Designed miniproteins, single chains, continued (4). Designs and how they scored, part 25

Each design is a single chain, and the fold is of that chain. pLDDT is the mean over its residues in the fold that is shown.

## One batch from the design tools (miniprotein)

Design m12841
Fold by ESMFold2-Fast:
Structure m12841 (fold): chain A 93 residues (1-93)
Amino acid sequence: SEEEKILEATKEQMEIFIESLEKALEYGKKTGSLTEEDLKEMEKTIEEFLKKVEEIAASLSPEYKEKLLKLKEEFKKKAEELLKELRELIKKK
């Protein structure tokens, strides 16, 4: 099923983005090398990805659309929390 493949691929991409943000936070805490420009790039990447997920959801059947939008909401909350921690870390410099 093509919709199952789309859902799984999107979920995997969400996990990759969260791991990337967590690694950025760890790196920033250890080195102090995280910049305002790095944060802006991360925020832009997440915003563009969320827009793409909405477009994908619009093309899916109601059942898969509901599942994807639920995953999107969970991803958004986690990403926003990590981005907030990254902002606070940069602000302390």
Scores: mean pLDDT 86

Design m12842
Fold by ESMFold2-Fast:
Structure m12842 (fold): chain A 81 residues (1-81)
Amino acid sequence: KPTDEEITLAVAEIIFAIGKWLASQGDVEGAAEAFKRAADLLKNAGLTEEAVRIYKEGSELARKAGHQEIADELEKYAKSL
């Protein structure tokens, strides 16, 4: 049987994958919301290092897409964890 942590990580990775897909379609704002939801899910489960990873990867994706303000916001959330 999967643990609660395993289920939480799997769900967060699915949300993160959706966010990456949204960013690839030009919806960087929607991607940022997905990254925040995935990271919050991980943070609430005590998986803080995984939450930081989501924010850092999301920030880099937003920066590459030319959305510097969103990138800076996600980086700030990573540093606050």
Scores: mean pLDDT 84

Design m12843
Fold by ESMFold2-Fast:
Structure m12843 (fold): chain A 86 residues (1-86)
Amino acid sequence: LAALTPEQQAEFEALVREGVEKVGLSEELAEALALAGILAQTSADPAALEAALVAALRPAFEAYLAGEISEAEFAARLRAAVAALA
């Protein structure tokens, strides 16, 4: 998670606003998803990035759906995976 360009910052802010206002996501989860979206759009290999994110996050996502971890914990794991792959 290097510094965002002004264009990426504007897109990040728009995605966070949409996630919170339209979907009802927590701000933390909306921010994590927005960062994942920006990383995907700027990746040199979107397919490899998708495979890596899916592999890293599948256990956390399954635990979240099962109610074993909170939305905040899932958001934290998503942010960590995005940071590791950026």
Scores: mean pLDDT 71

Design m12844
Fold by ESMFold2-Fast:
Structure m12844 (fold): chain A 91 residues (1-91)
Amino acid sequence: MVEIDFPELDPNASIEELAAKIEEFFDKVAEWVAANPETEPAVQAILAEVQAEAAALAAARPLTEEAEKEIAIEVMRRFQERVAALAAEAA
């Protein structure tokens, strides 16, 4: 199995920098799924789950730039954690 390098998410980064890191992470996950196609349904389920959690977090508070950054970082942390757990189970 190819190791997924998770990018470090800086809470002081701009929203644009966080978006770029999130895109980089999705590209790396897509590359890993291409190498391990049996994981695709589980990865898509995780993505749907964290997207729903992101929507709930956004609905629960006023959306300031800082709140959007905090939600993006937390959602991406959850996605990374669940994908890492899936990779460990697949080993």
Scores: mean pLDDT 74

Design m12845
Fold by ESMFold2-Fast:
Structure m12845 (fold): chain A 89 residues (1-89)
Amino acid sequence: EVDLSEEERKLIEEILRLIQELKKAYETLEKEEFRKRGIELAEEIIRLAEKLIELSEDNPEAKEAAEKVKEDAEKIKEALKKGEDLSKL
């Protein structure tokens, strides 16, 4: 059953795409190249998660999931900015 709006669905699909790009970058890029690309991807994930939180005001489960995605992306961004290995997260 479809309980998500079309706009929420599109945001979820884009967030999942960016998470897959982040994973691929982690597996394929050298440390410094990954740091730069990872920060860029984390910032985009944060931006889309914030939009999803705003749209999911009437859907507590979707809002909670979006808030967790935002928190995880913020932790990744902070770790990369400090030059920390993601294995410590």
Scores: mean pLDDT 79

Design m12846
Fold by ESMFold2-Fast:
Structure m12846 (fold): chain A 76 residues (1-76)
Amino acid sequence: MSGQQRMVAATKAIADLAKKKGASEDDIKKIEEYAKKAEDDPAQAALYTTKAAKIAMDSGVPHEEIGAAMNKALGN
């Protein structure tokens, strides 16, 4: 699979993690909007993943857990 497809999966993993950690519905919706943008424009997926991760961090999700979720989605 392409690296862009794995990055889209990473953005979705960030959304799932934010839900589990009790982020607000508004923050989760913003993260899911970036996941959808990554699907619509895979060439910009890394940018959208970065924006999604920042929203998750600002909502109180630990940096190390975001990294772990991303690594799992990327096949690590």
Scores: mean pLDDT 79

Design m12847
Fold by ESMFold2-Fast:
Structure m12847 (fold): chain A 68 residues (1-68)
Amino acid sequence: MRLTPEQLELAQEAVRLYNEAVEKGNKEGEKLASEAMDVIVRILRGEIEPEEGKKLAREKIEEAKKAI
């Protein structure tokens, strides 16, 4: 089971935002970035359709960017 290149980019961005939020002590950004990572894990587990998961992960990443 592998992520597509686009899903991998989303995973990398979510991890990057999570690390930035943790470094800055931004608990809201940390939570939102963690939620984006959880969506990507759900894609890997087959618990969500890849395209739906991709959209949801993008939404969480956007929210995390606004919080950080």
Scores: mean pLDDT 79

Design m12848
Fold by ESMFold2-Fast:
Order: structure tokens, then sequence, then C-alpha cells
Structure m12848 (fold): chain A 65 residues (1-65)
């Protein structure tokens, strides 16, 4: 998702909550995908990096509400 960081202070609480939900939904999908037995090491590492990134975004947006 493209976030306008220069304008983030003008985001409504509903907009912030929508982004939090999007990051949570993506994190949940990535966690589910990480449980697959057919993942390569490269695929597993990629999923873990995305999970960490989404968690950082969730934490940051929650700090603004």
Amino acid sequence: SMIDWSNVNNYSNSTLQRYIQQFQDQRDRDIRDSQRPDLSVTQDVGIQIRIIGNQMDIDWFKSKI
C-alpha cells in the first residue's frame, strides 16, 4: 500500500484503522502461508520479512490512534 507520509498527520482515524486492517489481513495471510510444508528457504525468509514489515506498520499506525 502506498502511504503519503507527508500527509499522514491529516489522515482520519477511519483511514488509519483501514490501513491497520489491511496490514493485519496481509500479516495473517503471510503467517498462514508460512505454515506450508513445500516452502523453500528463500520463500520462507521472504514471508518472514513481510510479516516483520507488516507488524512494524501496524505498530506505527496504532501509535497514531
Scores: mean pLDDT 80

Design m12849
Fold by ESMFold2-Fast:
Structure m12849 (fold): chain A 55 residues (1-55)
Amino acid sequence: DDEAIRRGLEALKMFSKWHEESPTPEEFALKARAAPEQVKQDVADGSRLLRRQHE
């Protein structure tokens, strides 16, 4: 449980950095698309856990 949240937060931090480094949404989308599937799953899992805590 805690490890899944930690991995999700780390993946979200990477996505946040890519978003800040990318001046356009298209460039961000390209970087996100090139990310390994494990990173994408970590983001999705972390986001789901965070969203579920929110009613």
Scores: mean pLDDT 69

Design m12850
Fold by ESMFold2-Fast:
Structure m12850 (fold): chain A 66 residues (1-66)
Amino acid sequence: MDPLERTLEGARLALELAETDPELALSVAGSSLKDAERLKEQGVDASEAIELAREAIRRARERLGL
């Protein structure tokens, strides 16, 4: 699987999990964000993955009262 595609899938999964399992969503989103930022440093357009991962983190934190 393409690394960007896999990272996007992880970010989307984290966003889906943010309401039902916010702790797992934070873990998955954190990993996807790190992977996306690494891809960006390598010249890959990972903007969508970064945005989705950040949104998942934001929603999960809200659910956890952080």
Scores: mean pLDDT 85

Design m12851
Fold by ESMFold2-Fast:
Structure m12851 (fold): chain A 81 residues (1-81)
Amino acid sequence: DDVVLDVVSHDTGVPREELERLTRLVGSAVRAGNAVGVAMKMLREGKSEEEIIEELVKRGYSREAAELAVRLAKIGLEKLE
């Protein structure tokens, strides 16, 4: 879990503490942290919610998991701004 959060934090620039808070809501640090980290990065790049959901689905996440990851990423970015 710690190693995965460090990797996601490094790749996305999101503080580890914020990623830890967000991943607790979905129960799986490996999958949730990766999905939320990708969503946060894409939101910072100006991608739409629909574009982020499609990208996560292409990466093997379910549409429901992708939608949740976008919601959690928005919460994380709101707290960091």
Scores: mean pLDDT 71

Design m12852
Fold by ESMFold2-Fast:
Formats: structure tokens, C-alpha cells, sequence
Structure m12852 (fold): chain A 109 residues (1-109)
């Protein structure tokens, strides 16, 4: 029987292997973008950080929580149209990252 969580975890592992920045670097970039009012960039970096932290069970819970807070704050500042535009951009750049982003956005509804 099909298990949806297995596809999500597989996407997390694929994305984590492609990202070269550390979790701390991604969190710092997301925080700086958020402070500068660049909510789209903040959401991009927060999504990457959250993907790595969720895909690696050895990641400290504090880093996952920080990435989640940054994701939620950036998401709350964007319109539905801006979120949809970011999703379509991510689909063209990395379909696995777009799938993770879409799943995280659905979890906030």
C-alpha cells in the first residue's frame, strides 16, 4: 500500500544531498532576509534549512525549531499569490524542493 510519508522523506533526502550550505548558514540567511523585509528570499532559505533538518534525524531539535519559526514568519508575510509564484519557481528549479515546500504550506492550513 502506498505510504505518502515515504515520498516526503525521499524528497527530503534528495534535497539535503544537493544543498551545499550548512543548516546554520541557511538559518542565518533566512533571518537576515526576514529582517530586511525580503520575505520571498527568507522563505526560500527557511524551506532549504527545514528540508535538511527534517531529512537528517541527527540534527539538533533547536535548529529544526528555528527553521520552522523562520518558515512560518516568512510565510505569514506573503500573499497567497506570492506563495503560489514561489512554488511555481521552485518547481522549475528543483521539483523535490517544491514538493517539500507544498507539503509544508499544506501543513500550515
Amino acid sequence: RYIPDADFYRALQKVARKIKESIEELIDKARQALENGDYVTALRYATKALAITLGDPSTPPELRMEATVLFTKAYSKLSDEEIKKLYEELKKEDPDLAFIFGTLVEGLK
Scores: mean pLDDT 80

Design m12853
Fold by ESMFold2-Fast:
Structure m12853 (fold): chain A 61 residues (1-61)
Amino acid sequence: TRRRTTAVVPALGDDTAEAAATLAPPMTATLGDLRVTAGGVSFRRERLDAARERLTVDAEG
């Protein structure tokens, strides 16, 4: 079955990256980058405004 997860996170930047990094392992945020484990997962990031981004993850389970 397909599982989709969507979250709004602080925009990835200098001081906001740490807040995003505590969101959920194994997804962590770095300066301007997000790491996601591979394996049937599709990942999409979209800017909402100056302070926030939308993160969508699709996984096959």
Scores: mean pLDDT 49

Design m12854
Fold by ESMFold2-Fast:
Structure m12854 (fold): chain A 71 residues (1-71)
Amino acid sequence: LEAEIKELEEKIRTLEKQLAENPKDMRIWAQLLSALNRLRKLYRQAGDEAKAQEYDERLQQLGQEIEQVQL
C-alpha cells in the first residue's frame, strides 16, 4: 500500500511536469486524471478520509480545467 502510494505520487509529479511542457496534450491530462483517481481510492482504502476528500475535490477542479482547455 505505502509503496503503491509513493509510486503513484512520483508518477503524478512526472505527469505534471510533462503537462507543463505540453498543456494541450489531452493524453497527459487523461493519464493525470487516472493517476489521481487511483491515488484517491488508495487513500480511502487506507482509511485516510481527509486525504481522499482532498483529492476528490482536486479531481473535480481538474475536470473543469480540462473542459476549458478543450475549447
Scores: mean pLDDT 76

Design m12855
Fold by ESMFold2-Fast:
Structure m12855 (fold): chain A 70 residues (1-70)
Amino acid sequence: SEVEELMEKAMQLAEEMNRLYQQSKAAAASGDPEAIALSDVLRNQALQKGAEAGELAAKAFRLALEEKKA
């Protein structure tokens, strides 16, 4: 269903967010100035993936409620 497809995509984006966040933490802890700069880029990418995952999950929830009402 569309709801299942949206939830699956939201979960995949959430997994990608977590991966990027863990890479950012490792880079920030390295003490290397180049790695610390990269950590900011990775953190911003993680936040963007998280926001997209949240939007898709919210859309899936709304569609599920509409399907239940119909």
Scores: mean pLDDT 85

Design m12856
Fold by ESMFold2-Fast:
Structure m12856 (fold): chain A 61 residues (1-61)
Amino acid sequence: MELKVGQTGPEVQRVVAHVARRHGLPVTGILDEETRKAIEAEGLPADGVFDEKTAAFLARL
């Protein structure tokens, strides 16, 4: 699964909420450009590919 700006879903919402709270960004539950950059800054996988291992890792956040 490829992570794209504007994507939504339970796994995306979990990652977005976690990162948004830490970076003082609005918690929208949508993967926008600012949130994607913040995910990369946290050292989380944000290379545009959301495979089963990445989904399992992010779901544990």
Scores: mean pLDDT 58

Design m12857
Fold by ESMFold2-Fast:
Structure m12857 (fold): chain A 65 residues (1-65)
Amino acid sequence: SPEILRQVAVDILAVSMGIISDSAEIKDDTVYVYSDKLTKKQKEELEIIKKGLESLGYKVEIFIK
């Protein structure tokens, strides 16, 4: 179903954000991404994935220490 495919896509994108950063978690309609420090390349990769998640109706909040 389209709903299951959307959920799988969201999960894959959130996991990808966690791999690029230190961690990522989904709570309600938002993906929370945590990192100590991000390189320019990591920031660019996270921005691409953020746009993907936003197109699927999710919010993305990135926290850098």
Scores: mean pLDDT 87

Design m12858
Fold by ESMFold2-Fast:
Order: structure tokens, then C-alpha cells, then sequence
Structure m12858 (fold): chain A 85 residues (1-85)
């Protein structure tokens, strides 16, 4: 699989950079935040943008890993929703 990079905008309006790795994982960099909800929104936005970028590149988006089990579940739901569109 090829690596894809891009930018995502969180629900709070912050821009984050993300990389969709060859194994189907995604990562994004933002400064550490003290609000767990803001951190979650940043991560979910990065995975949504990565999944859309994967589809645009003709690849099936996948989700593996997340900082917590709850975030991993939410990431999976976002990826499956994008795949259904």
C-alpha cells in the first residue's frame, strides 16, 4: 500500500496534518491538549480525512489502532461510514 498525507480540520477548527501509512493506520500531529474531548475530535478528524484521501487514491480505507479502545471503536465507525458513501 502507498503512504498518503494530507490535512484535516477538527470540529473546533484546528488544522492537523495526517499520514495514512502503508499498513492502513493514520497519524496526525497537533500540540498536546489538556481537554480530552478536543484531543478525541482531532484524532477522529484525522482518520476521517485519511479515509477520504484513501478513497480518492483508489484504495479501501482501513482503521487499526487508536490511543484508547473507545477511540479505536469511533475511528472504525467513521471509516465504515465513509466506505458506505
Amino acid sequence: METVTGEAITKTGKKIKFTLNADGTASGGVKPVTDPKEAEDNILAAYEAAAKAALQAGRTPTSVGGPTDELTKKIREIVEKIRAE
Scores: mean pLDDT 58

Design m12859
Fold by ESMFold2-Fast:
Structure m12859 (fold): chain A 87 residues (1-87)
Amino acid sequence: SAEELLEALAGLPVRAQVALLTEAALNSPSLDMRLAAVEALGRLGLEAESEEDREIVLRALQTIAAQDPEPAVRAAARAAIERIRAA
């Protein structure tokens, strides 16, 4: 789940969390894991305390929306971008 991924990465700098979640979203053989990674990135973006952290998350989600082979994962990344930008 997204919560389990965020707990596993807790204590790492935001840039490291985003890099690992982006890797999971693009390269995991599990569709459920890729969707969980996108949800975790979305939560990081909504909870971001700085514009720098928010931009790091948005850039990662844009990469996933452009490059992920699964249409559902690309759609989830686009939805997460819209939610972060609307907040």
Scores: mean pLDDT 87

Design m12860
Fold by ESMFold2-Fast:
Structure m12860 (fold): chain A 78 residues (1-78)
Amino acid sequence: MAEEILTKELTLEQMKEYLEKLAKAGDALGLGEVAAAIAKWLGKHKDEEARKELSKVYKKAAEVVEEEGRKLAEELEK
């Protein structure tokens, strides 16, 4: 999936949907891989509005994954 973003020109809509799926799965490694793909995509596209939209979706997905990780850590420390 991250490789698809790197090797093909995906629409902003497709990238947002992919990030939402990673957030639902709690896939921290997948988010790490897609961060590199997003950096390459942003290098090709200078559209400020698309960049803002993608940044919002990525930030939200990262926050969900981090929150789930923190909850698990807190439970394990009990």
Scores: mean pLDDT 64

Design m12861
Fold by ESMFold2-Fast:
Structure m12861 (fold): chain A 55 residues (1-55)
Amino acid sequence: SRAQRLHDALEALTPEERDRVVAEAIAQGKAKGLSPQQTLDLLLELAEREVERRK
């Protein structure tokens, strides 16, 4: 599920990376006028991208 993917991605990040990604998703979501569902989709994308960046 989307919730499981988000949980797994966030758990793979350090606390600092997690805080940054969450703050970025919220800030970008507000700036772009995204719905809560669209903001969660953005958070998932940013979190999975951050996990991949470490490889």
Scores: mean pLDDT 83

Design m12862
Fold by ESMFold2-Fast:
Structure m12862 (fold): chain A 71 residues (1-71)
Amino acid sequence: MEEEYEKLREEILKNAGSSGSGRLGFYVRALTERKLPYEKAKEVADLVEELMRQGKTDIDELLDEAIKRLE
């Protein structure tokens, strides 16, 4: 679980630059601290990865879209 999220953060950081790490960490922690089920938190991570494959580079847009779909 923890390794999956750290790996995802690291990959986003590599692709979008260091500015992405802080935002992703904040959003993931906010979701986890709100006690969302693991499957929902994983869905957010998977959605972010999928959106990155579409060529999106704006971390804010990536996270906002993933969170919007989660609700």
Scores: mean pLDDT 57

Design m12863
Fold by ESMFold2-Fast:
Structure m12863 (fold): chain A 94 residues (1-94)
Amino acid sequence: SIEELLRRFEELVREFMGIASSSVQESLRQLLRDARALVDDPNVSDEEKRKVLEELIRLIEKAIEYYKQGNVLMANLLLISASGEVLTGLRKAK
């Protein structure tokens, strides 16, 4: 369900925030706000919500792995990609 996907995404974001620098934590807080806005938007289809959340989960899981390996550059690029995905989903609502 969309609720289960959002919960899994929120859990991953909390895990990442626990190990991340202050600047990355702010990016993660914004990403979480945007993902919640996407799920709460009645103009976004359930199919699009599911697609975006699944991609966000995939990108954040990879970002956490790279961050733990010390590859901060790749982790940040994946965070930028995640932000792009959720913002694109929100734009499709109109």
Scores: mean pLDDT 86

Design m12864
Fold by ESMFold2-Fast:
Parts: structure tokens; C-alpha cells; sequence
Structure m12864 (fold): chain A 90 residues (1-90)
């Protein structure tokens, strides 16, 4: 299903935050819980994608203090969102 695809794609981004940016597991689990709420309550696929993107952008701005790491995380997020939108449109 498209919902399962979005969940797996977002899990890949959470793995990126954990492994590449060394984010604490506790913060990753909080993000995953909030992402699950978005996926369960969104009225449409487009709404789910936009709300998840906003959630990750807030997290990046709040918890990543290095400008280069913040830029890399935003770039990775935009690439992922583009792929999800392409899959949802197919």
C-alpha cells in the first residue's frame, strides 16, 4: 500500500538521522511516534507527505545545530519527499 511505502521511506530517513548524524535513539523514537500519528490521522496522501515533511524540518532546525549537517539533512529530506510524491502520483 502507499501508506506502507511512505512508512518505509520515512524509516529510511530516520535511519539516516540515527547513523549519519548520530542522533539519539530517544529522539528518533519520538519522531517515529509523531510520524505514526500523522499517517494514522491524515485525510489524504498529500496531507500525510506535507505534515511529515514539516515534522522533519522542525526536527532538523531544533536539534541539528551545525549548519552543514542541517543543510545535508534538509537535502536528504527533499530527495526523499520527491521520491514519495513520484510514487504516490504513479
Amino acid sequence: SIREFIRRAMDAFLDYLREVLNMPDEEIEKLRARLDEILDNAESVDEAIERARELFLEFIKKYIKDDLDQFKARLALESLVGEIRRAAAA
Scores: mean pLDDT 79

Design m12865
Fold by ESMFold2-Fast:
Structure m12865 (fold): chain A 84 residues (1-84)
Amino acid sequence: MTAEEREREEKIKEFVEEATEEVLRWVAEIRGVPFEEVRRLRENHEVPELSEEELKKLKEKIEKKLEELKEKDPEKAKLLEEAL
């Protein structure tokens, strides 16, 4: 692996980690529970099972964030779309 490939992978990982944390915050907001509760489920490798309504709300938040990112940071938006 070249130094340039390594740097690119690290940047992608950082963006994905930031996006993942924000998605977890949205899930907490949609459920009306503290972020710490959702994070605890994630740490236990338990995937929170979202209802159809919760998935719709999450999708709407993701779409809004992607549109906002496309306007402010097109590169970051592209990386997030590729990660999803």
Scores: mean pLDDT 69

Design m12866
Fold by ESMFold2-Fast:
Structure m12866 (fold): chain A 96 residues (1-96)
Amino acid sequence: DMEKKRKEYEEALKNNDEEKLIELAIEQYEELLGRELSEEEREALRIFLRWQLELEKKGPIGNYSNEELEKLMTEEVKEALELLAKLEEEHLEAQR
């Protein structure tokens, strides 16, 4: 139910509930893939989303160039993005 998920997301944003936002993102990925995420995949999503949320607190992410964003990413965030890219590839292959 799209309305229920939207309401949960809006409540989490109002409450600055980072863990709830991460849980909702994990649920969306699991629904898209049709399987549960591994512990490594969940951790990658958590690392990436925490980095993104902290960056957004300083200003809109669109204010940063690609070069500036790369300099702001730790090796941990880069590794997380590589793993998330593999999840996206899996989803695209499943739709073929």
Scores: mean pLDDT 76

Design m12867
Fold by ESMFold2-Fast:
Structure m12867 (fold): chain A 91 residues (1-91)
Amino acid sequence: MELGLRALERLQAVLDKAMKEVGGNGEEAMVKAMIKAVGDEELVERLRERLADPSDEEGRGELLLEILRRHGASEEELAGVRELYERELAA
C-alpha cells in the first residue's frame, strides 16, 4: 500500500504542476494537463473514451497503471496502486 501511495503522490505532483501551467477549470483543462503530464496524447485520448463510460471502472484502473508505468513506477509500486484501487472499489 505505501509503495502505491508513493507512486500516486508522484503522479499527483506532476498533474498539479501541469494544471498550474495549463490554467482554467473543468474537463478540458484536466485533459490538457494530463496530455502535458503524460506526454502521450493517444493514451490520454483512450482514457477520455473510457471516462465517458461510468461503468468501465476496471478499464480506467488499467489506464492509470499504464500512465504510472510510463512515469517510472516499479512493478511493486504498480501492485500497490492496484491494491489501493481494488480496496476503493470494495468500499
Scores: mean pLDDT 67

Design m12868
Fold by ESMFold2-Fast:
Structure m12868 (fold): chain A 77 residues (1-77)
Amino acid sequence: TAVDIFGEEAIGKTVVVIKDNPKLTVNGKPVKKGDKIKLTKDTKFGGGATKDDFLLLDEEIEEGVKALEEAVRKVTA
């Protein structure tokens, strides 16, 4: 489950598939590199899924990075 791979703290966060694993499934559905999956307590992984198949997105960090990039672009232009 998502809890078994990422821990309870990851529930409600989004993961991105970063490895091209043709056997990888989420809730019995095949997924591909670049697919985004929102983690719930009921999210089940298959096909030998590991932490290394995914990138855990921290939504606050992504928003912070975007804000900094926009600020830098405005100052350096």
Scores: mean pLDDT 70

Design m12869
Fold by ESMFold2-Fast:
Structure m12869 (fold): chain A 68 residues (1-68)
Amino acid sequence: GATAGLGQMAGVSGREVARRAAGARDARELGEKLGTSQEGVSAVAATLGMSAAALVRAVQRGADAGRG
């Protein structure tokens, strides 16, 4: 899914992607935190059939679910 695709691109685990995404406001900041770019995040989102903003929200939602 979303965290796995971003993790492969950035060379980090899906869990680490979720942690970094919790602090990211948008695809640009998420790209910077993962050592990539907004274009990299957008490419993963396109592969999954969603917008970059939707991808960021999906990853943040996964991070929030880990608190319970």
Scores: mean pLDDT 74

Design m12870
Fold by ESMFold2-Fast:
Structure m12870 (fold): chain A 66 residues (1-66)
Amino acid sequence: SQAFKTSMVGRLRAELNAIKSPAAKAAVEDSVQALLEELEEEEDHYRAIGLVLAAIGEIEDARLKE
């Protein structure tokens, strides 16, 4: 649902903004923002899940490297 996508985008943006290192955040910020913008427009439920997982992976990779 659109409400689910909006909620997930908000949560993932909060996680991105919680990255402590400015350098680590900067390294993934553009990529994550692009994934979240694609997620907001995605109509296929399974593709939307894939975009969420990709964004989580980018954020977690940055957190491991901070």
Scores: mean pLDDT 82

Design m12871
Fold by ESMFold2-Fast:
Structure m12871 (fold): chain A 82 residues (1-82)
Amino acid sequence: SMSKLKEIDKEIEEEIKKAGISPQQAQQILNADTISSVVGLQIRLIGDIEDAKRNGASESDIQNLENALRIAMWKGRRLSEL
């Protein structure tokens, strides 16, 4: 329901604040309102992490992507329980 989705999004917003995720990544997670869209975001983030590691990105940039993936995975689990 929309009410349960709003509760999940509020929990996600608190995790985003705690993790210090970029505003762009935060918006992508909040906009992913279906299991399909969250899974698509997870696949993209896994690819982004692999590319970042191959290209020698900073530890901070890699950690930011890994934090985004963790939160996206958590949202996916919460949506699957609806």
Scores: mean pLDDT 84

Design m12872
Fold by ESMFold2-Fast:
Structure m12872 (fold): chain A 72 residues (1-72)
Amino acid sequence: ELGEILRRERELAEKDRENGSREIVMEEVDATMKLFPAFVDRSLELSKMRKEGVPEEEIERKRKEFDEELEK
C-alpha cells in the first residue's frame, strides 16, 4: 500500500530530525498557524508590535483583547 509506505518514510525522517534537533517544533507551529487564519493574523500583529519595540506588557494586553474579541 503506497500510502502506508510514504507515511512510514516520512515518519522515520521526522523522527530522525526531532531526535537531533528542534527544527520540527518550529515547522509544526507554522503548520498549525496556517490552519487558523485568525490566529495567524493576531500572531503577525503581535510580532509586528514586538519588532517595533512595544513593551511586552502592551503586547500581552493586546493578546488578551484578541482573546476576548473571539469570545464575544
Scores: mean pLDDT 62

Design m12873
Fold by ESMFold2-Fast:
Structure m12873 (fold): chain A 99 residues (1-99)
Amino acid sequence: SLFNELKNFLLKEFPDLKDALEQELSKPEVRNLVVSALEAAKNKDAVGLLQSLKELQKKSNIVFYGTLYYISKKFPDFFDPDVAVEWQEYSEKKLKELV
């Protein structure tokens, strides 16, 4: 599933955040929002993606940045190329600040 791909990707890229990411991603409300964001990105639903990301930011800041980072890498064609790079760099910086 895309959720398991996101989880495995983030744990590999940010091993220092492993415990925090596993704790947050185990919450059903957080997991459901990640799944909704990933489905919106896959379906090129910009409104649904933005809505799911805003709710994720309120529920789990670390998972919000992680999901944004994964989507900017996995679905770069969803964004303008310059915006995809900026969001990737922004989310990576924010995740590294959480260690």
Scores: mean pLDDT 82

Design m12874
Fold by ESMFold2-Fast:
Structure m12874 (fold): chain A 84 residues (1-84)
Amino acid sequence: EAALAAVTLAVLAGEWRGLDEAAQRELARAALAGLGIELDEEELARLFAEARRRVEELRELRERDPQAAHDRIEELALIVGEAA
């Protein structure tokens, strides 16, 4: 849960900042390292793909209910903070 939350936030932040996929993956790796989580490249790639799907869902939610999207992002940040 914390790993997926961290990678989802990294993908969101990277897309917001206009970073390419490689830079987003490095953000995800740094976030996971901050949590003491080490994944091999295959595991990171799978988690990154799932996070991208979650980001698409958050974009849809933001269009329909901006407050709910904001609350969900804050919830993800709290999950990461509690795990660190």
Scores: mean pLDDT 78

Design m12875
Fold by ESMFold2-Fast:
Structure m12875 (fold): chain A 58 residues (1-58)
Amino acid sequence: SLSVEEEKERIILFAKKAIEMGVPLDKVIDAVREYLKERPDFTDEEIEQVIEEIKKLG
């Protein structure tokens, strides 16, 4: 299994690719938030850290 930190890095890379392909930033944020909401290893604080990194890409 991936650590929380490794999973964050992979999600950010996929988010970057989606943005480069023309997916709107708000849709990428919504999709990531929905995905991480279902993960017991991700706290609200950790989810917000990932979202802030994704916001810097748009």
Scores: mean pLDDT 82

Design m12876
Fold by ESMFold2-Fast:
Structure m12876 (fold): chain A 78 residues (1-78)
Amino acid sequence: SQEQVLALLRQAEEEIRKLGEEARRANTKEAYIAALKEIKKILQDLAAQVAPLDPEVAAALEERIKALEEKIKKLEAE
């Protein structure tokens, strides 16, 4: 349902917000990458849960995941 999708999005975005704050306060590249990987896992779980309910929202989440994966790869290559 639409209410279920919104509830899942709200829960995930709150968790991502907290991890984003931790990432911004990271004093090492390794800690920053670790926070980004945790955000990626949340987005992957969210996309899987949303896919049968709203495939367009799931597709947007997959684009966010891809962008985050590329960011992590660039950071790990430096």
Scores: mean pLDDT 86

